# Designed miniproteins, single chains, continued (4), part 108

Each design is a single chain, and the fold is of that chain. pLDDT is the mean over its residues in the fold that is shown.

## One batch from the design tools (miniprotein)

Design m15745
Fold by ESMFold2-Fast:
Structure m15745 (fold): chain A 70 residues (1-70)
Amino acid sequence: SQEDLVQQKIDEVEELMEKLKKQGASTGEIRQAATRKVHDFIKANPDLSDEQKSKLVDAAIQKVEELGKE
């Protein structure tokens, strides 16, 4: 389903961000990579609802904030 596709992409973005943090990437670099991946996915999937697009963006923002806590 499209809901499963959205959740799978959220999980993939979060895994990428965690991997980059473990490799010593800065919070800015992690944010940029996550933003690019989310935007590329949204552009490639025009059938996504506005709610699904917002869910993807919000998940990426929340994960950046969690990883940026010192």
Scores: mean pLDDT 82

Design m15746
Fold by ESMFold2-Fast:
Structure m15746 (fold): chain A 68 residues (1-68)
Amino acid sequence: MEALVAELRAAGHDDRRIESHLRGLEVSRALNELYREGRSEEEIAERLQTEFGMPPENARALARHLVA
């Protein structure tokens, strides 16, 4: 991941876009961990809201997609 960030900056990508990509990857990592731990849809949605500041509707939709 550190090498990817350095490469994207060297290529002249906007820092805000790099941050957005990193946030997406961090969310995906957290979702995979919660799913592997056997967390419920409600627990996953709560974590997305509290840890990433995700709106409730978006958090619930993502949690539902992973559990289904």
Scores: mean pLDDT 68

Design m15747
Fold by ESMFold2-Fast:
Structure m15747 (fold): chain A 100 residues (1-100)
Amino acid sequence: LEEIEKKLNQKMEEMIEILRRGKEEVERLVREGRFEEAQRKIDETLEEGEKIHKEIVELYKKFMEVGSPEEIEKFEKELKEKMGEIFELVKELAKLREEI
């Protein structure tokens, strides 16, 4: 379980970092009037995030199969917090796409 929890945390952190860096680059490109590159960067960032999200889903399924209700409950708080950050970043990227 500790190994699955660590992998889940690593993958969620990786997804957050990719989305955050992608957003910063998109904001820079928009500021520079490079709208075509900004739109491409949004698509690339969301596609890369989606690949990691699929890995997170598979790891979470494994965690639910082998974890006790108590272990699942403890990890659920951290999962909700990190998924909240991911959701916010995806929403911000979607807004940037609308402005382009």
Scores: mean pLDDT 84

Design m15748
Fold by ESMFold2-Fast:
Structure m15748 (fold): chain A 90 residues (1-90)
Amino acid sequence: MLEELRQRAVESVREGAREAGLSEEEIELAVETAELHFDVLAYASEEQKAALTARLRALADELEGLSEEEARRRGLEGVYALTSEVVASL
C-alpha cells in the first residue's frame, strides 16, 4: 500500500498544482515535499513526523498565498489532508 499511496498523493499534488497554474518549479517542490513525507512516514521517528507536518503546513500556506483560487480546492488540500490523516492514524 505504501507505493500506491505515494503514487496517489504525488498525482494529486501534481494535478492540484497544475490546475492552479503553478510553475514547474512549484509543482516539483510540492511533489518533493509529498514524497519526503511518505519516506519519513515509513521509517520516521516522532521528531521527523512532527517536523515534516510543520513543513507541509508552511508549504501549504505559501502555495495558497501564491496560487490561483482554484488550486486550493483540489490536489494540494487533498494531499495535505491525506498525509495529516495517515500521520494522525499512525
Scores: mean pLDDT 61

Design m15749
Fold by ESMFold2-Fast:
Structure m15749 (fold): chain A 68 residues (1-68)
Amino acid sequence: MRTTVTGVDGTELEYEEIGGVEAEVIPGTGAALRPTDKHGIRWERLAPGSTTAVPAPAGLAESIVLPL
């Protein structure tokens, strides 16, 4: 599933759930991400079984949950 997020600068970001531990920004670097940094949204590579919380900009849920 893909989720579209509008960053604080108006840039659209797209995340794709990959059935478990990863969400990717497309187009972009693509990887499982815990929030770390981009347009006020921070993320980093997730360990298996992790969940991530993303700040709630327009159109984004507060948390991204990546079930296994």
Scores: mean pLDDT 39

Design m15750
Fold by ESMFold2-Fast:
Structure m15750 (fold): chain A 81 residues (1-81)
Amino acid sequence: HMTPEEEKRFKEAVDELKKAKTPSEKLQAMKRIRDTVKTIAGKEKVLELLKEIAETDPDPAVRQAAKNLIKEVEKEIEKLK
């Protein structure tokens, strides 16, 4: 269950990602999104978003960065269980 504060920060970070124009900006936004979540539920929402980016983003460097972040977030979830 996400906290209201976590949900707000997550939404703000997702809006930053949507406005990102360069691969570097997208990479920074993805890391920011990861850092907004502390709960398992929040981290699972981040995984859903990162998986979508890994499959759909036109830039191969952005897709690879998303795949790397997926592995990090999955490890974080396992530590919280």
Scores: mean pLDDT 84

Design m15751
Fold by ESMFold2-Fast:
Structure m15751 (fold): chain A 111 residues (1-111)
Amino acid sequence: ALEEIEAIAREIAEIARSNGLEELAREIEDAGRRLVRALEEGDAEAAAEAAGEIGRAAAKAVLAVDKSKSLTGRVLRVIGAGLDAVLAARRLDAEGVAAALRRILEELKSV
């Protein structure tokens, strides 16, 4: 689960980077590394903070890139997945975090 979380965060960051959003890509990569470390150390507060940072950066990426009529629905789904990632992180549920981040990734792939 931890290797999967880092890999998913890197894929989310790469989509942001490929759309010219280098600053958001770096924020996502940094938050992904901090999230994995916090989960390994059992730091639920740090894990929740890092998961929230990934969700917020991903939502900003969708807002910057998506010009379609589906924007509102996609942003809300990314926000929902981000909240699920925060809640899973607070429980130190690495599998739940990975599942929530995969939902964020799939929304970004559809942009």
Scores: mean pLDDT 85

Design m15752
Fold by ESMFold2-Fast:
Structure m15752 (fold): chain A 68 residues (1-68)
Amino acid sequence: MELDPAAVEEELAKLTPLAQELARRAVWAAENNEPEEIERAVKEMAPEAIASGIPVEEALRRLLERLE
């Protein structure tokens, strides 16, 4: 799978530092065909997104779409 560096950087810039760490982990998992890690990262970000009001699920969905 190929990542567009500009698209990845753009999506990561919209996240908090902790959310960026989880997003990088999800991107790595997608690159290495580990969907279980992607799902785990998304679930771990969901409570923080609710607390912070950030659309981390939407940002991750866009990153994963770029990998298709």
Scores: mean pLDDT 61

Design m15753
Fold by ESMFold2-Fast:
Structure m15753 (fold): chain A 64 residues (1-64)
Amino acid sequence: SMEDELAAARSELSRAAAEALRTRTREDFQKALDKGREVAALDPNLSPELQAVIEQIEAAVAKL
């Protein structure tokens, strides 16, 4: 279901974001950003909190 796909994508984003915060590499932040974009593509009503997380990841990639 779309709900199961969205839940899986959110879990993948959470894991990728945690790894990026651990390693602090451009590659890992880019992977987290790619997962954030997958979540945004699956959820047309993306929460403001999750939008803020994706924007923070985008800002981190831009500064590396």
Scores: mean pLDDT 82

Design m15754
Fold by ESMFold2-Fast:
Structure m15754 (fold): chain A 93 residues (1-93)
Amino acid sequence: MRELLGTRVRLSPELLALVREVVDTDVMTASQLVLALIEWAREKGLEKSPETPSIIDVSDTPLGKLLGVKEVDLSDVEGILNRLIEAGQLTPA
């Protein structure tokens, strides 16, 4: 995981638009992207339960549409990154 978190990634325009309130660049480390998604989710109040704050309901969000999912576990960093890559929203930088 540590090496994966240090990987530089380029965000799609759609993904950048989602997190642009917390980031100003389209190239960042995977850890910076995960932190930006955590901040975005907190600002939108997407936590499904206080007991599982890493699990967010994205059903009616742009992120849910980009990933084609209803829920995201923000602690599953590898799963999130792989889904974003497969959706064409992340490329290696």
Scores: mean pLDDT 75

Design m15755
Fold by ESMFold2-Fast:
Order: structure tokens, then sequence, then C-alpha cells
Structure m15755 (fold): chain A 100 residues (1-100)
């Protein structure tokens, strides 16, 4: 389903952003901006519709359910997601500074 493919793309983005943090917060933010733009372009191509806020909100709500179910059923994925989240949280100050 579209929401399942969206989760795959969001997970890939989170992995690349976490990896880019090893090069610095600015590189991580650049990577996030690039991959976010690619995801939005993919949604438009896959749906044949402009990405409206309503469409994005609906897809993100469905993606959140899919991600929650995958994390509940896959301990290895949950461990990976917790590690990525912790890495981003530990470097939060650098990410905030890079946004300025």
Amino acid sequence: ALAEELVDRLLAMAREVAEALDEGAEKALETRRRLSAEILAWIEAATGRPVTPELLDALMAEAAVVLRERLASDPALREEWEAISAKIAERHQELVAALE
C-alpha cells in the first residue's frame, strides 16, 4: 500500500540523516531537506495529485499506524529506530544551531 511504501522511504531517510550526522549537523539537515523533497515528489507521482496539506496529513497518519505496527512486531527494527532516535536526540543542540 502507499502508506507502507511511505514508511519504507521515511525509514531510509532517517537512516541517511543519522549517517550524515557523523559529518555534522549541517550535512544531516541538507540530507533531510533533499530526501523530504524526493518523498514529496514520489507522493505526487504515485497519487497523480498535488501534495496538499490534507493529503500529506492523511498519508502521515496512515504511515504512523504502519510504523507503530512494524516496530511492535520487529524487535530488530525497534532497536534500530531507538538507536537512530537517540543519536538525533544526543545531537539536538548541533541541529538547532545549524538551523540558525
Scores: mean pLDDT 82

Design m15756
Fold by ESMFold2-Fast:
Structure m15756 (fold): chain A 78 residues (1-78)
Amino acid sequence: SSADALVREAIEELRKLLEEEKPDKERLIRALERLVVGAALGASEELVEEGIRVLEELREKHPEYAETIDRAIAALRA
């Protein structure tokens, strides 16, 4: 589905950002927006949970983005 495609694209971008020493904030925000929109459009629970796991890893590696990531996780679990 288009929703699943959005979430997969977001996860791929988030995984790339996770490998970066200094991930770009604007790229992170766009990936988070795609993930939240894809989830809202009915992406599979398995894909959304995979996205949340990548976000939890990103939060641990880049605590400077913890607040932004926590807001996205809250939206995904609403």
Scores: mean pLDDT 87

Design m15757
Fold by ESMFold2-Fast:
Parts: C-alpha cells; sequence; structure tokens
Structure m15757 (fold): chain A 73 residues (1-73)
C-alpha cells in the first residue's frame, strides 16, 4: 500500500527522524544551546510522527526518538 503526500511511510519517517537527530547533535557540537537544539528536534519529530498512519509504528518511533533525544541532553 502507498501513502499520500499528507502521510509518510515508515521508511521515510525513520529517515527524517534520523536526519533530525543528526542535525541536533551537530548543532550542539557547534556550540548551540542543547535545550534549544533538542526543542527544535522535538518539534520536527512530532510533526513527522503526526503524519504516520499506523499508531503502533508511531508509538514505536516516538519511543525510539525520545530515547535518542535523551542521550543528546
Amino acid sequence: ATVSEETLDREVAEALIEMTLAIAKVSIQRGEDPAEALAEARRIIDKVLSKITDPEVQAELRARADADLARLA
């Protein structure tokens, strides 16, 4: 099955979350405020997760992202 442009498939969502986390890590390494970088990452991840049709996949990816964000703090 395919998803519309208003939803994301799992692979695209996973890639966007990984990229968002990588950007947050680089921002922190460049001397940006970790709280601000993490808040920005959370906003982007929440937007990505809101476009996932499967609630089980959404919950799994949210838990994984939250754990990864905690490691960056």
Scores: mean pLDDT 78

Design m15758
Fold by ESMFold2-Fast:
Structure m15758 (fold): chain A 71 residues (1-71)
Amino acid sequence: TEEKNKANGETLLALGQSVSETLKSNPKNAKLGEELEEAAKKAAEEIKAGNVEKALEDFREKAQKIAELAA
């Protein structure tokens, strides 16, 4: 439902921002934190629009690459 998509999008955005802030606490990972935050914002917008499966897949791939680069 639209309400569930909105809640899920907001949850993903909040989680993405939290992880991004943790990455940015290390100056070496500041750019990776910015990229993760942008990816989370894009995914949240797509989820709110109802494009849930594709948004989660794209975000997962991006987040995995960032995680591998950060540690």
Scores: mean pLDDT 81

Design m15759
Fold by ESMFold2-Fast:
Structure m15759 (fold): chain A 90 residues (1-90)
Amino acid sequence: PVKLRDGETPEDREILRLLDRLLRLAENNADPSERLAVAKEILELMKAPPSVFELAEQVSKAKTEEERVKLINENNIKDPLVRLVVLLSR
């Protein structure tokens, strides 16, 4: 067990660890299905609503970066971490 900091939960620390993994997968052009799986794990820890999981799946299937950004913008994602995780799901 890790010592919690003020305002930091075990879930927050796990989110940061999975986010680092997701960023590395994106940097290495890993398979979209693997990136989507890690993105979904982060979203589950963040207790994101089902609509955000559906958006992540749509983003993972998008053919261009412009289409991915458009999908995120159309869904009015205000949390910058959720937005980053969804964008990296491709």
Scores: mean pLDDT 74

Design m15760
Fold by ESMFold2-Fast:
Structure m15760 (fold): chain A 64 residues (1-64)
Amino acid sequence: SAAVDLLLAVLQADAGLSAAALEELRRILTEGGSVDELVALLQRHGMSERAARSAARALRAAAE
């Protein structure tokens, strides 16, 4: 969705996520993955738990 694409672009620009990390986030979202799965991925790519949880909730809401 356009909202998911915009949020992923913001994460790439602001958090420095790689194209591979963004593709893995898209996969988790399309598979109906949980907020906790998104948080775990974002933390593996250098985000704090607080930032990762905020981003994960926004991504999950945009994908609904």
Scores: mean pLDDT 83

Design m15761
Fold by ESMFold2-Fast:
Structure m15761 (fold): chain A 62 residues (1-62)
Amino acid sequence: MTPLGAALIAAWIDPEAMSEYARELLLKNGISEEAIEKLLAGTLDYEKDLTEEQRKALGVAP
C-alpha cells in the first residue's frame, strides 16, 4: 500500500477531517477532482478513472 492509499483509507474513516488532507495530497500527485470524489465515495475504478501515472503513484498494477 502506498502513502496515497493510506491517506484515502484515513479519509474514509474520518471523512470530514481527513478527506481534505487526502484531497490535497491526491491533487499534488495529479489526480483529478472527479477521481478524488469517486475515491471518497468508494466507487473509484483504478483502471478506468485514473491515468497510468496516477495508478503508479497509488501503487496499482501497471
Scores: mean pLDDT 64

Design m15762
Fold by ESMFold2-Fast:
Structure m15762 (fold): chain A 75 residues (1-75)
Amino acid sequence: SSALIAEVQKLTDEVIYEGSLVFQQTKDPAIKREVADLVLRTVKLAEQAKTSGPSEIRKLQKEVEDILKRVKELL
């Protein structure tokens, strides 16, 4: 369980970092809004993981992985 939470936290840190780069580099206000919303959603998923069981944490991890892929597409 703690290893799964650590993996979600690592992915969350990556989303925040990559999202910050997108936010700073883009001139498109729509992309700025999208990346800000994706980062906020990731933080909420990471908080939910702290009180979740292993199967739920794996689902949350998958959601954060999908968000990270989207953020990287915006770079």
Scores: mean pLDDT 89

Design m15763
Fold by ESMFold2-Fast:
Structure m15763 (fold): chain A 72 residues (1-72)
Amino acid sequence: MIEELRKKANEYYALANIYRGLADRYRAMAKAYSSDPEKAKMYLKLAEDYEKQAEEYLKKAEELLRKAEELE
């Protein structure tokens, strides 16, 4: 059980890292398009959306790790 919780947590950490990478990429695009305020704003919103997804997966990973620690 504890091993399954840690495995699932690692999967969620991997997903969080992927979505953070996407957020970073879109933040870079927003900066590149700073001369086009509408485009910059669109890319910034996408970065924020991916950051939220990363945070959700991080919360899930941390919750599973907390449960694993409590079972020790």
Scores: mean pLDDT 84

Design m15764
Fold by ESMFold2-Fast:
Structure m15764 (fold): chain A 94 residues (1-94)
Amino acid sequence: SKLERAEALLEEIRKLIEASSLPEEVKERLLQALEDLGQAIRLAERGEIPMEDVLRAVDRFKGETTKLLTHHNEPALAAEINALLDELKKVLEE
């Protein structure tokens, strides 16, 4: 289903963050934002919030991830996570 594909993409992003060499505080911040995004997707799937709000949240997470990972000299990780977030947006827009 659409939700199962979205959850799988979020899990892949979570594993990339956890496997990274980023400081624990940065990982905790990114993982919390990812959990918040997952909750927003579930709320939208139940019709409790607009999907447009979720798409904006994905873009916000992309911005925060790019800034944090660039600061920690992890541009390849930022690119990989952003590619998964772009795929997530495509799934959510189906």
Scores: mean pLDDT 88

Design m15765
Fold by ESMFold2-Fast:
Structure m15765 (fold): chain A 102 residues (1-102)
Amino acid sequence: MKEIEEFVELLKEVIAELTGADLEYFEKEENKIETMKRILALVYEATGDESVLDFLKKYENDLEKLKEFAYETVKKNKEEFIEYLKSLKVSEELIEKIEELL
């Protein structure tokens, strides 16, 4: 779904804002799995959902399943995820864009 790809792009921006990482790093084909692992780590920190760790272990090399799982997990835990981003002082504009996709 187009919404899943847009969601992943916004989470790349969140990680860049929090870590100072270059967005160009996340766009490289060789870094796509590592990028999804970073996104799922953020989701785990926000939600405390242990199924994130199990899913990472089972589907480590399945980019599409990792993207879908991240989106579904955040959508299920929308309030906790948004509150976590606010606690980290992520920009209001970026949080609004993420909330609109959920």
Scores: mean pLDDT 81

Design m15766
Fold by ESMFold2-Fast:
Structure m15766 (fold): chain A 93 residues (1-93)
Amino acid sequence: MLEELEERARKGDKSSIPELAEMTQSPDPEVGVRAARALIVGIKVLSDQGIKVPQETLDYAIEKLAEASHSPDLAVAAAATAALMTVSAYKSA
């Protein structure tokens, strides 16, 4: 469930990152927006804790977020774009 993924992201569970990236493609725009926002929170928590996310996981998330950034729902596209920028910055750090 999305709520469990949001909680896992807030606790610094790096396994939440690929699951949240997949949820940004949800047919429910509210779920897509929430998933993108939770992904941003998760990356910030992982960065603050000094936890390294595997390159393959970050690349997977980037691919899913890039797809979601082309969503016909403008709120989903905007949230996915913000998350994509956050993940890309984290990967390059």
Scores: mean pLDDT 84

Design m15767
Fold by ESMFold2-Fast:
Structure m15767 (fold): chain A 68 residues (1-68)
Amino acid sequence: SSWERTLDVLERRFRELKERQDVGGVRELVAHLQWLLETEPDLPPEIRERLQKLVEEGKEYIEKLEEE
């Protein structure tokens, strides 16, 4: 599905942002993912789960850097 390809791109983007320590970029990505979760109620459950996991990983990354 097109959503699987979109998730692969988003997951790769998150890895690239973490490698560059781009906290602002991670915040923008998390905001975009939250918007998708709020505006797309009919997302397949597997896609929704992967998006939620990516949001939580992004939030954890931001929190760890803000505590340092």
Scores: mean pLDDT 83

Design m15768
Fold by ESMFold2-Fast:
Structure m15768 (fold): chain A 77 residues (1-77)
Amino acid sequence: TFKVNDKITIKFGSGTAGANEITLPGNPSSITINAPTGSATVPVTNGQAAISIFTRKAGDITIYDGDTKLGTFTITA
């Protein structure tokens, strides 16, 4: 489980997630992040996106590629 202030990396494709990593489907060039801290669009570089600025508050983080929901995960206090 993820905690507030964790440095989380999203990996796109089929790789195994390591510590503080999440694997989501697809091959996006950018993602939209909806988090308790707010929403932003961020670029994906080499199939990865770092989201540590979005982990500052407990709650659900949802990741989109355009209008397609790729996944949701929870940050706990």
Scores: mean pLDDT 80

Design m15769
Fold by ESMFold2-Fast:
Structure m15769 (fold): chain A 117 residues (1-117)
Amino acid sequence: SEEYINEFFRIQLIAKEIKRKLDELVALARKRYPGSPIAEEIEREAQRLKKLIDEMLKSTDPEKIRKLADEAVKEAQRILKLAEETGDPEIVAMAKEVLDLVNELKREVDRYIEAKK
């Protein structure tokens, strides 16, 4: 259906935007806190979130897709906590944007699964 195709393209677009914002977040953290453990942990968690999103997009199992989307939300929440530990309002704002996009991705995943039926 047209709805199924539209939801799939929305998911791909949101996933690309999340990856772009994560790269910006990591670059900002590294620039402001070079060599810090917190910047390194933000980078590791960003890489983990990217992998979860890629696994979700690769999966054909609706239950697995939903589980991976839930794990992606938890990972984005972890990144926000790390951002808050920096005390930097711009890093925190970028991490909040990532969490908002991941929550949007989860909503579009639910719509995609419904449209595929």
Scores: mean pLDDT 86

Design m15770
Fold by ESMFold2-Fast:
Structure m15770 (fold): chain A 73 residues (1-73)
Amino acid sequence: DVEERVRELVLEAAKADPVTQANLLTAAGIIASVPEYAEQAAKGLERAADELTDHPDVAEWVRRLAEIIRKEL
């Protein structure tokens, strides 16, 4: 499930060291860049952002990415 995979990547990124965080967020972005996965990825990003109350920087980044994806659906 693309939605759940993207959500898991973002939640893991939030608690990771800076290098691992950047790599996991990059992986989520790459998945979201695939047109076939775009809708499911946007949902995963939105769900993760809602859960990341203690990580506003990561939440903001993934909300912005979801908005960009939504504009192209």
Scores: mean pLDDT 82

Design m15771
Fold by ESMFold2-Fast:
Structure m15771 (fold): chain A 79 residues (1-79)
Amino acid sequence: SELEAALRELEALLLKNRELIRNMSEEQRKEFLELMADLRRRLGARLAAGDEEGALAVVRESTERIRKLLEEMEKEAEE
């Protein structure tokens, strides 16, 4: 339930920023993909261990890291 809500928040963040994501530079795309890959690895590990609280923490932490990256990319696009 909380994990599903956190995943929906991440999905909403990505959908809101889809235009920025489509227009990112090669370097920005690499950093973004590395964050997404890290999220998948860490989330998969927590879920495999039955650590639902750890899984929730991973999603929340990764969502904030991705949000910060997208905010910095938006600022760079305005300059």
Scores: mean pLDDT 84

Design m15772
Fold by ESMFold2-Fast:
Structure m15772 (fold): chain A 82 residues (1-82)
Amino acid sequence: MREEILKEFEELYEKYKEKIKEIFDSVEDAALATGYVLRAIGLILDAALAIAKAKTEEEKKEAKERLEKEIEELLEEAKKRG
């Protein structure tokens, strides 16, 4: 379980690291930008947990699709607030 969570987290982080950088760069205030990055990392960790716990390929797909949507929404929020 723990090793599976870490593996899924590392794979998702590699996939989203450029988008996390875009979120950070979208916010002029460094403290606020850091807050958005921490939120993005939290979303990735939640998705990694869901994927690691998934019993079916459909559950894994749903977790990945939810993360994609939530990260896109966070980036749009950061662009409007920065």
Scores: mean pLDDT 84

Design m15773
Fold by ESMFold2-Fast:
Parts: structure tokens; sequence; C-alpha cells
Structure m15773 (fold): chain A 89 residues (1-89)
């Protein structure tokens, strides 16, 4: 649906902004953007399994940033992007 696509594209944009902030060392802004992406995904018209997988990946990314574990953050982000791309197909 158009609503599903718009929500997933918005979540993807917010994740991209989180990536840019994290690479710049602004972890607080990165976490804020990931939390905004979570809210978008929670409200999106998605199959339950897809929503759960994306939210889990975003939670792992937020946890990694709070731990200052950049390796875990990039792994979680890759999983979030892959799951978003599957949901858009």
Amino acid sequence: SAARRAALEEARRLIGEAYEAAVAGDLETAIKHLEEAREVVERAPLPEEARRRILEALDQAIKALRAQDMGAFFEALAEAYATLDEALA
C-alpha cells in the first residue's frame, strides 16, 4: 500500500540520519532519530512479523549506541535496512 511504502521510506530516511549523526560522534542525535524510526514502524501498516523484526533491529542499534559499540551498531543497522528492503519488495 502507499501508506506502507511511505512509512518504510520515512523509517529508512530516519535510519540514514541516525547513521550520519553516529559517524559524526553525535550519539544522542543518532538515538533520537532511531527512536523516531521506531515510532514510524510501530504505526506502519505492516505484517506482524516484519514489524517485529524491524523494531528488534532498531532496539539493538539503540542499545549498541548506548554501549558505544559501533561494530554492533553497524550490524544492527544492516539488519534493519535488509528487513525494510524485504518489506518494500
Scores: mean pLDDT 88

Design m15774
Fold by ESMFold2-Fast:
Structure m15774 (fold): chain A 63 residues (1-63)
Amino acid sequence: SKERKEEIERKVEEELKRREPELREVARGVAKALGLDEEGEEKLYEMLRDVERMVLLRKLSKE
């Protein structure tokens, strides 16, 4: 239902907020290794965040 989807989405966003510092640290490390600038680092973080959101949605939707 729509209500269940909204509940799962809220849980995903809450988990992502908790994991944000770790994801940003990973993005920073990878960006430095690849010689990316600050904009490239931010785009990499956004990609990692989107992948993590997909993984969390899959896990929580199957409960």
Scores: mean pLDDT 84

Design m15775
Fold by ESMFold2-Fast:
Structure m15775 (fold): chain A 76 residues (1-76)
Amino acid sequence: SDDLIAEFRALADEYIRALTAYVAATRGQDAADRVRAIAQAQVDAFLAAMRAGRLSDAEVRAAIEQLRRDLAAIRA
């Protein structure tokens, strides 16, 4: 679903911003830049798999739920 892809993209972008801000504050900018690059590559690969129809709706929903948990943990 295009709506699921849009939801995942928006949440992943929010997660990457929160994660890189946290890493920059705790470990410095060079560490944040490395983590951002790795996280972005993983998100781009997952988006490509979703667009290619290689993931079920259940797998996409599970990934969205995991991102919500990870984002909440960073903000805790």
Scores: mean pLDDT 86

Design m15776
Fold by ESMFold2-Fast:
Structure m15776 (fold): chain A 55 residues (1-55)
Amino acid sequence: MTVTREQLAELSPELAALVGDAESVTIEEVAALVARRYGPVAGRVARHELERAFG
């Protein structure tokens, strides 16, 4: 499942900033970026919330 940067910015401008200049990303890619920056628990939480919002 892909999410646009615009959709990410509506949910969280911090997540949109984390993906940089990408026009669209997968939920898995966003969760991986969160996990890299904040740890694996934060990545799992982000994936769950993104799937709930956009799934």
Scores: mean pLDDT 79

Design m15777
Fold by ESMFold2-Fast:
Structure m15777 (fold): chain A 78 residues (1-78)
Amino acid sequence: SLLDEAIAQLRARIEELRRLRARVTDPATRAAIDEVIAGLERVIETLRTDPSRVEEVVRETDARFAEAAALLAAELAA
């Protein structure tokens, strides 16, 4: 289902962020990654309580994750 696919994609992103966190030694950057992971976990819970919002929630989460990933990639390259 669309809901199951959305949750699977969010879980995959959480695992990718956990792998990136393992490569980072700066405490501030690790804290920022932890906050993004916590946010994605809250999104999964929101989708479980209100599946009708899946399209809206996924679209907004995709945009925010893309922005965060770009900023993190730039920081790790420095």
Scores: mean pLDDT 77

Design m15778
Fold by ESMFold2-Fast:
Structure m15778 (fold): chain A 87 residues (1-87)
Amino acid sequence: MEERSKELFEKILEAEAKGELPEESLIEELVRLTLERDLEELGVPSPEELAEDIAALEAALPSIENPTMRAIARRTLELLRRLLEEL
């Protein structure tokens, strides 16, 4: 998992170095692996905690100036919303 996350992160940095937006598939896989790891290590948050995290990320989204970081944040938000629906 850590090795794969590092590979994805390196590919994202390579795209940025070329002045290109990283592929959405790379961002999606990185965000998913990061969330899966956090859930394994920290456990599943309560529905209340998850709803608060979602609200905080939604509020922060317009303030994220870097387009790559904004894409990562948007994908994280989508996955957190799905997790809340499954709880």
Scores: mean pLDDT 77

Design m15779
Fold by ESMFold2-Fast:
Structure m15779 (fold): chain A 59 residues (1-59)
Amino acid sequence: MLQEILSKLDTDGDGVFDADEQQVIRDADRDGDGTLSREELEELTGEKLSDAEVSFLSS
């Protein structure tokens, strides 16, 4: 599950986030503190996430 979610954030699948992908993440980070909440991560991925997945992705 984590690998599948990470691949959705990295649309290219090359393990590198370009400026457009980073902008999407930044826009979802409403707090601007570099940490995404569960709601923001679920909006980005379009899926419900477990607590472990939220913790991993927000780190």
Scores: mean pLDDT 60

Design m15780
Fold by ESMFold2-Fast:
Structure m15780 (fold): chain A 85 residues (1-85)
Amino acid sequence: MVVAVLLDFATLEAAERAAERLRQVAKEMGLEMKVRISGRRLLATVVTETEDEAQELGRKLEQAAREVGAERVHVVQVFIPRIVP
């Protein structure tokens, strides 16, 4: 499963500080976050193993985004069906 967060900020410096905060949230859950910054826009993606992890991460990332003062917040969860081996 993939959790993606797209955030818009007033400045590049605000986006960079937000990236560090979001990485901290993912790290506290034992998850690795990939972050891309393009101007004042931040895209963060995390691969989760379970639906419960995706849901919890999504909630925490949305809260963190609000705390860091993002002007626009989009959180998307993509559920990939479990492939039975």
Scores: mean pLDDT 76

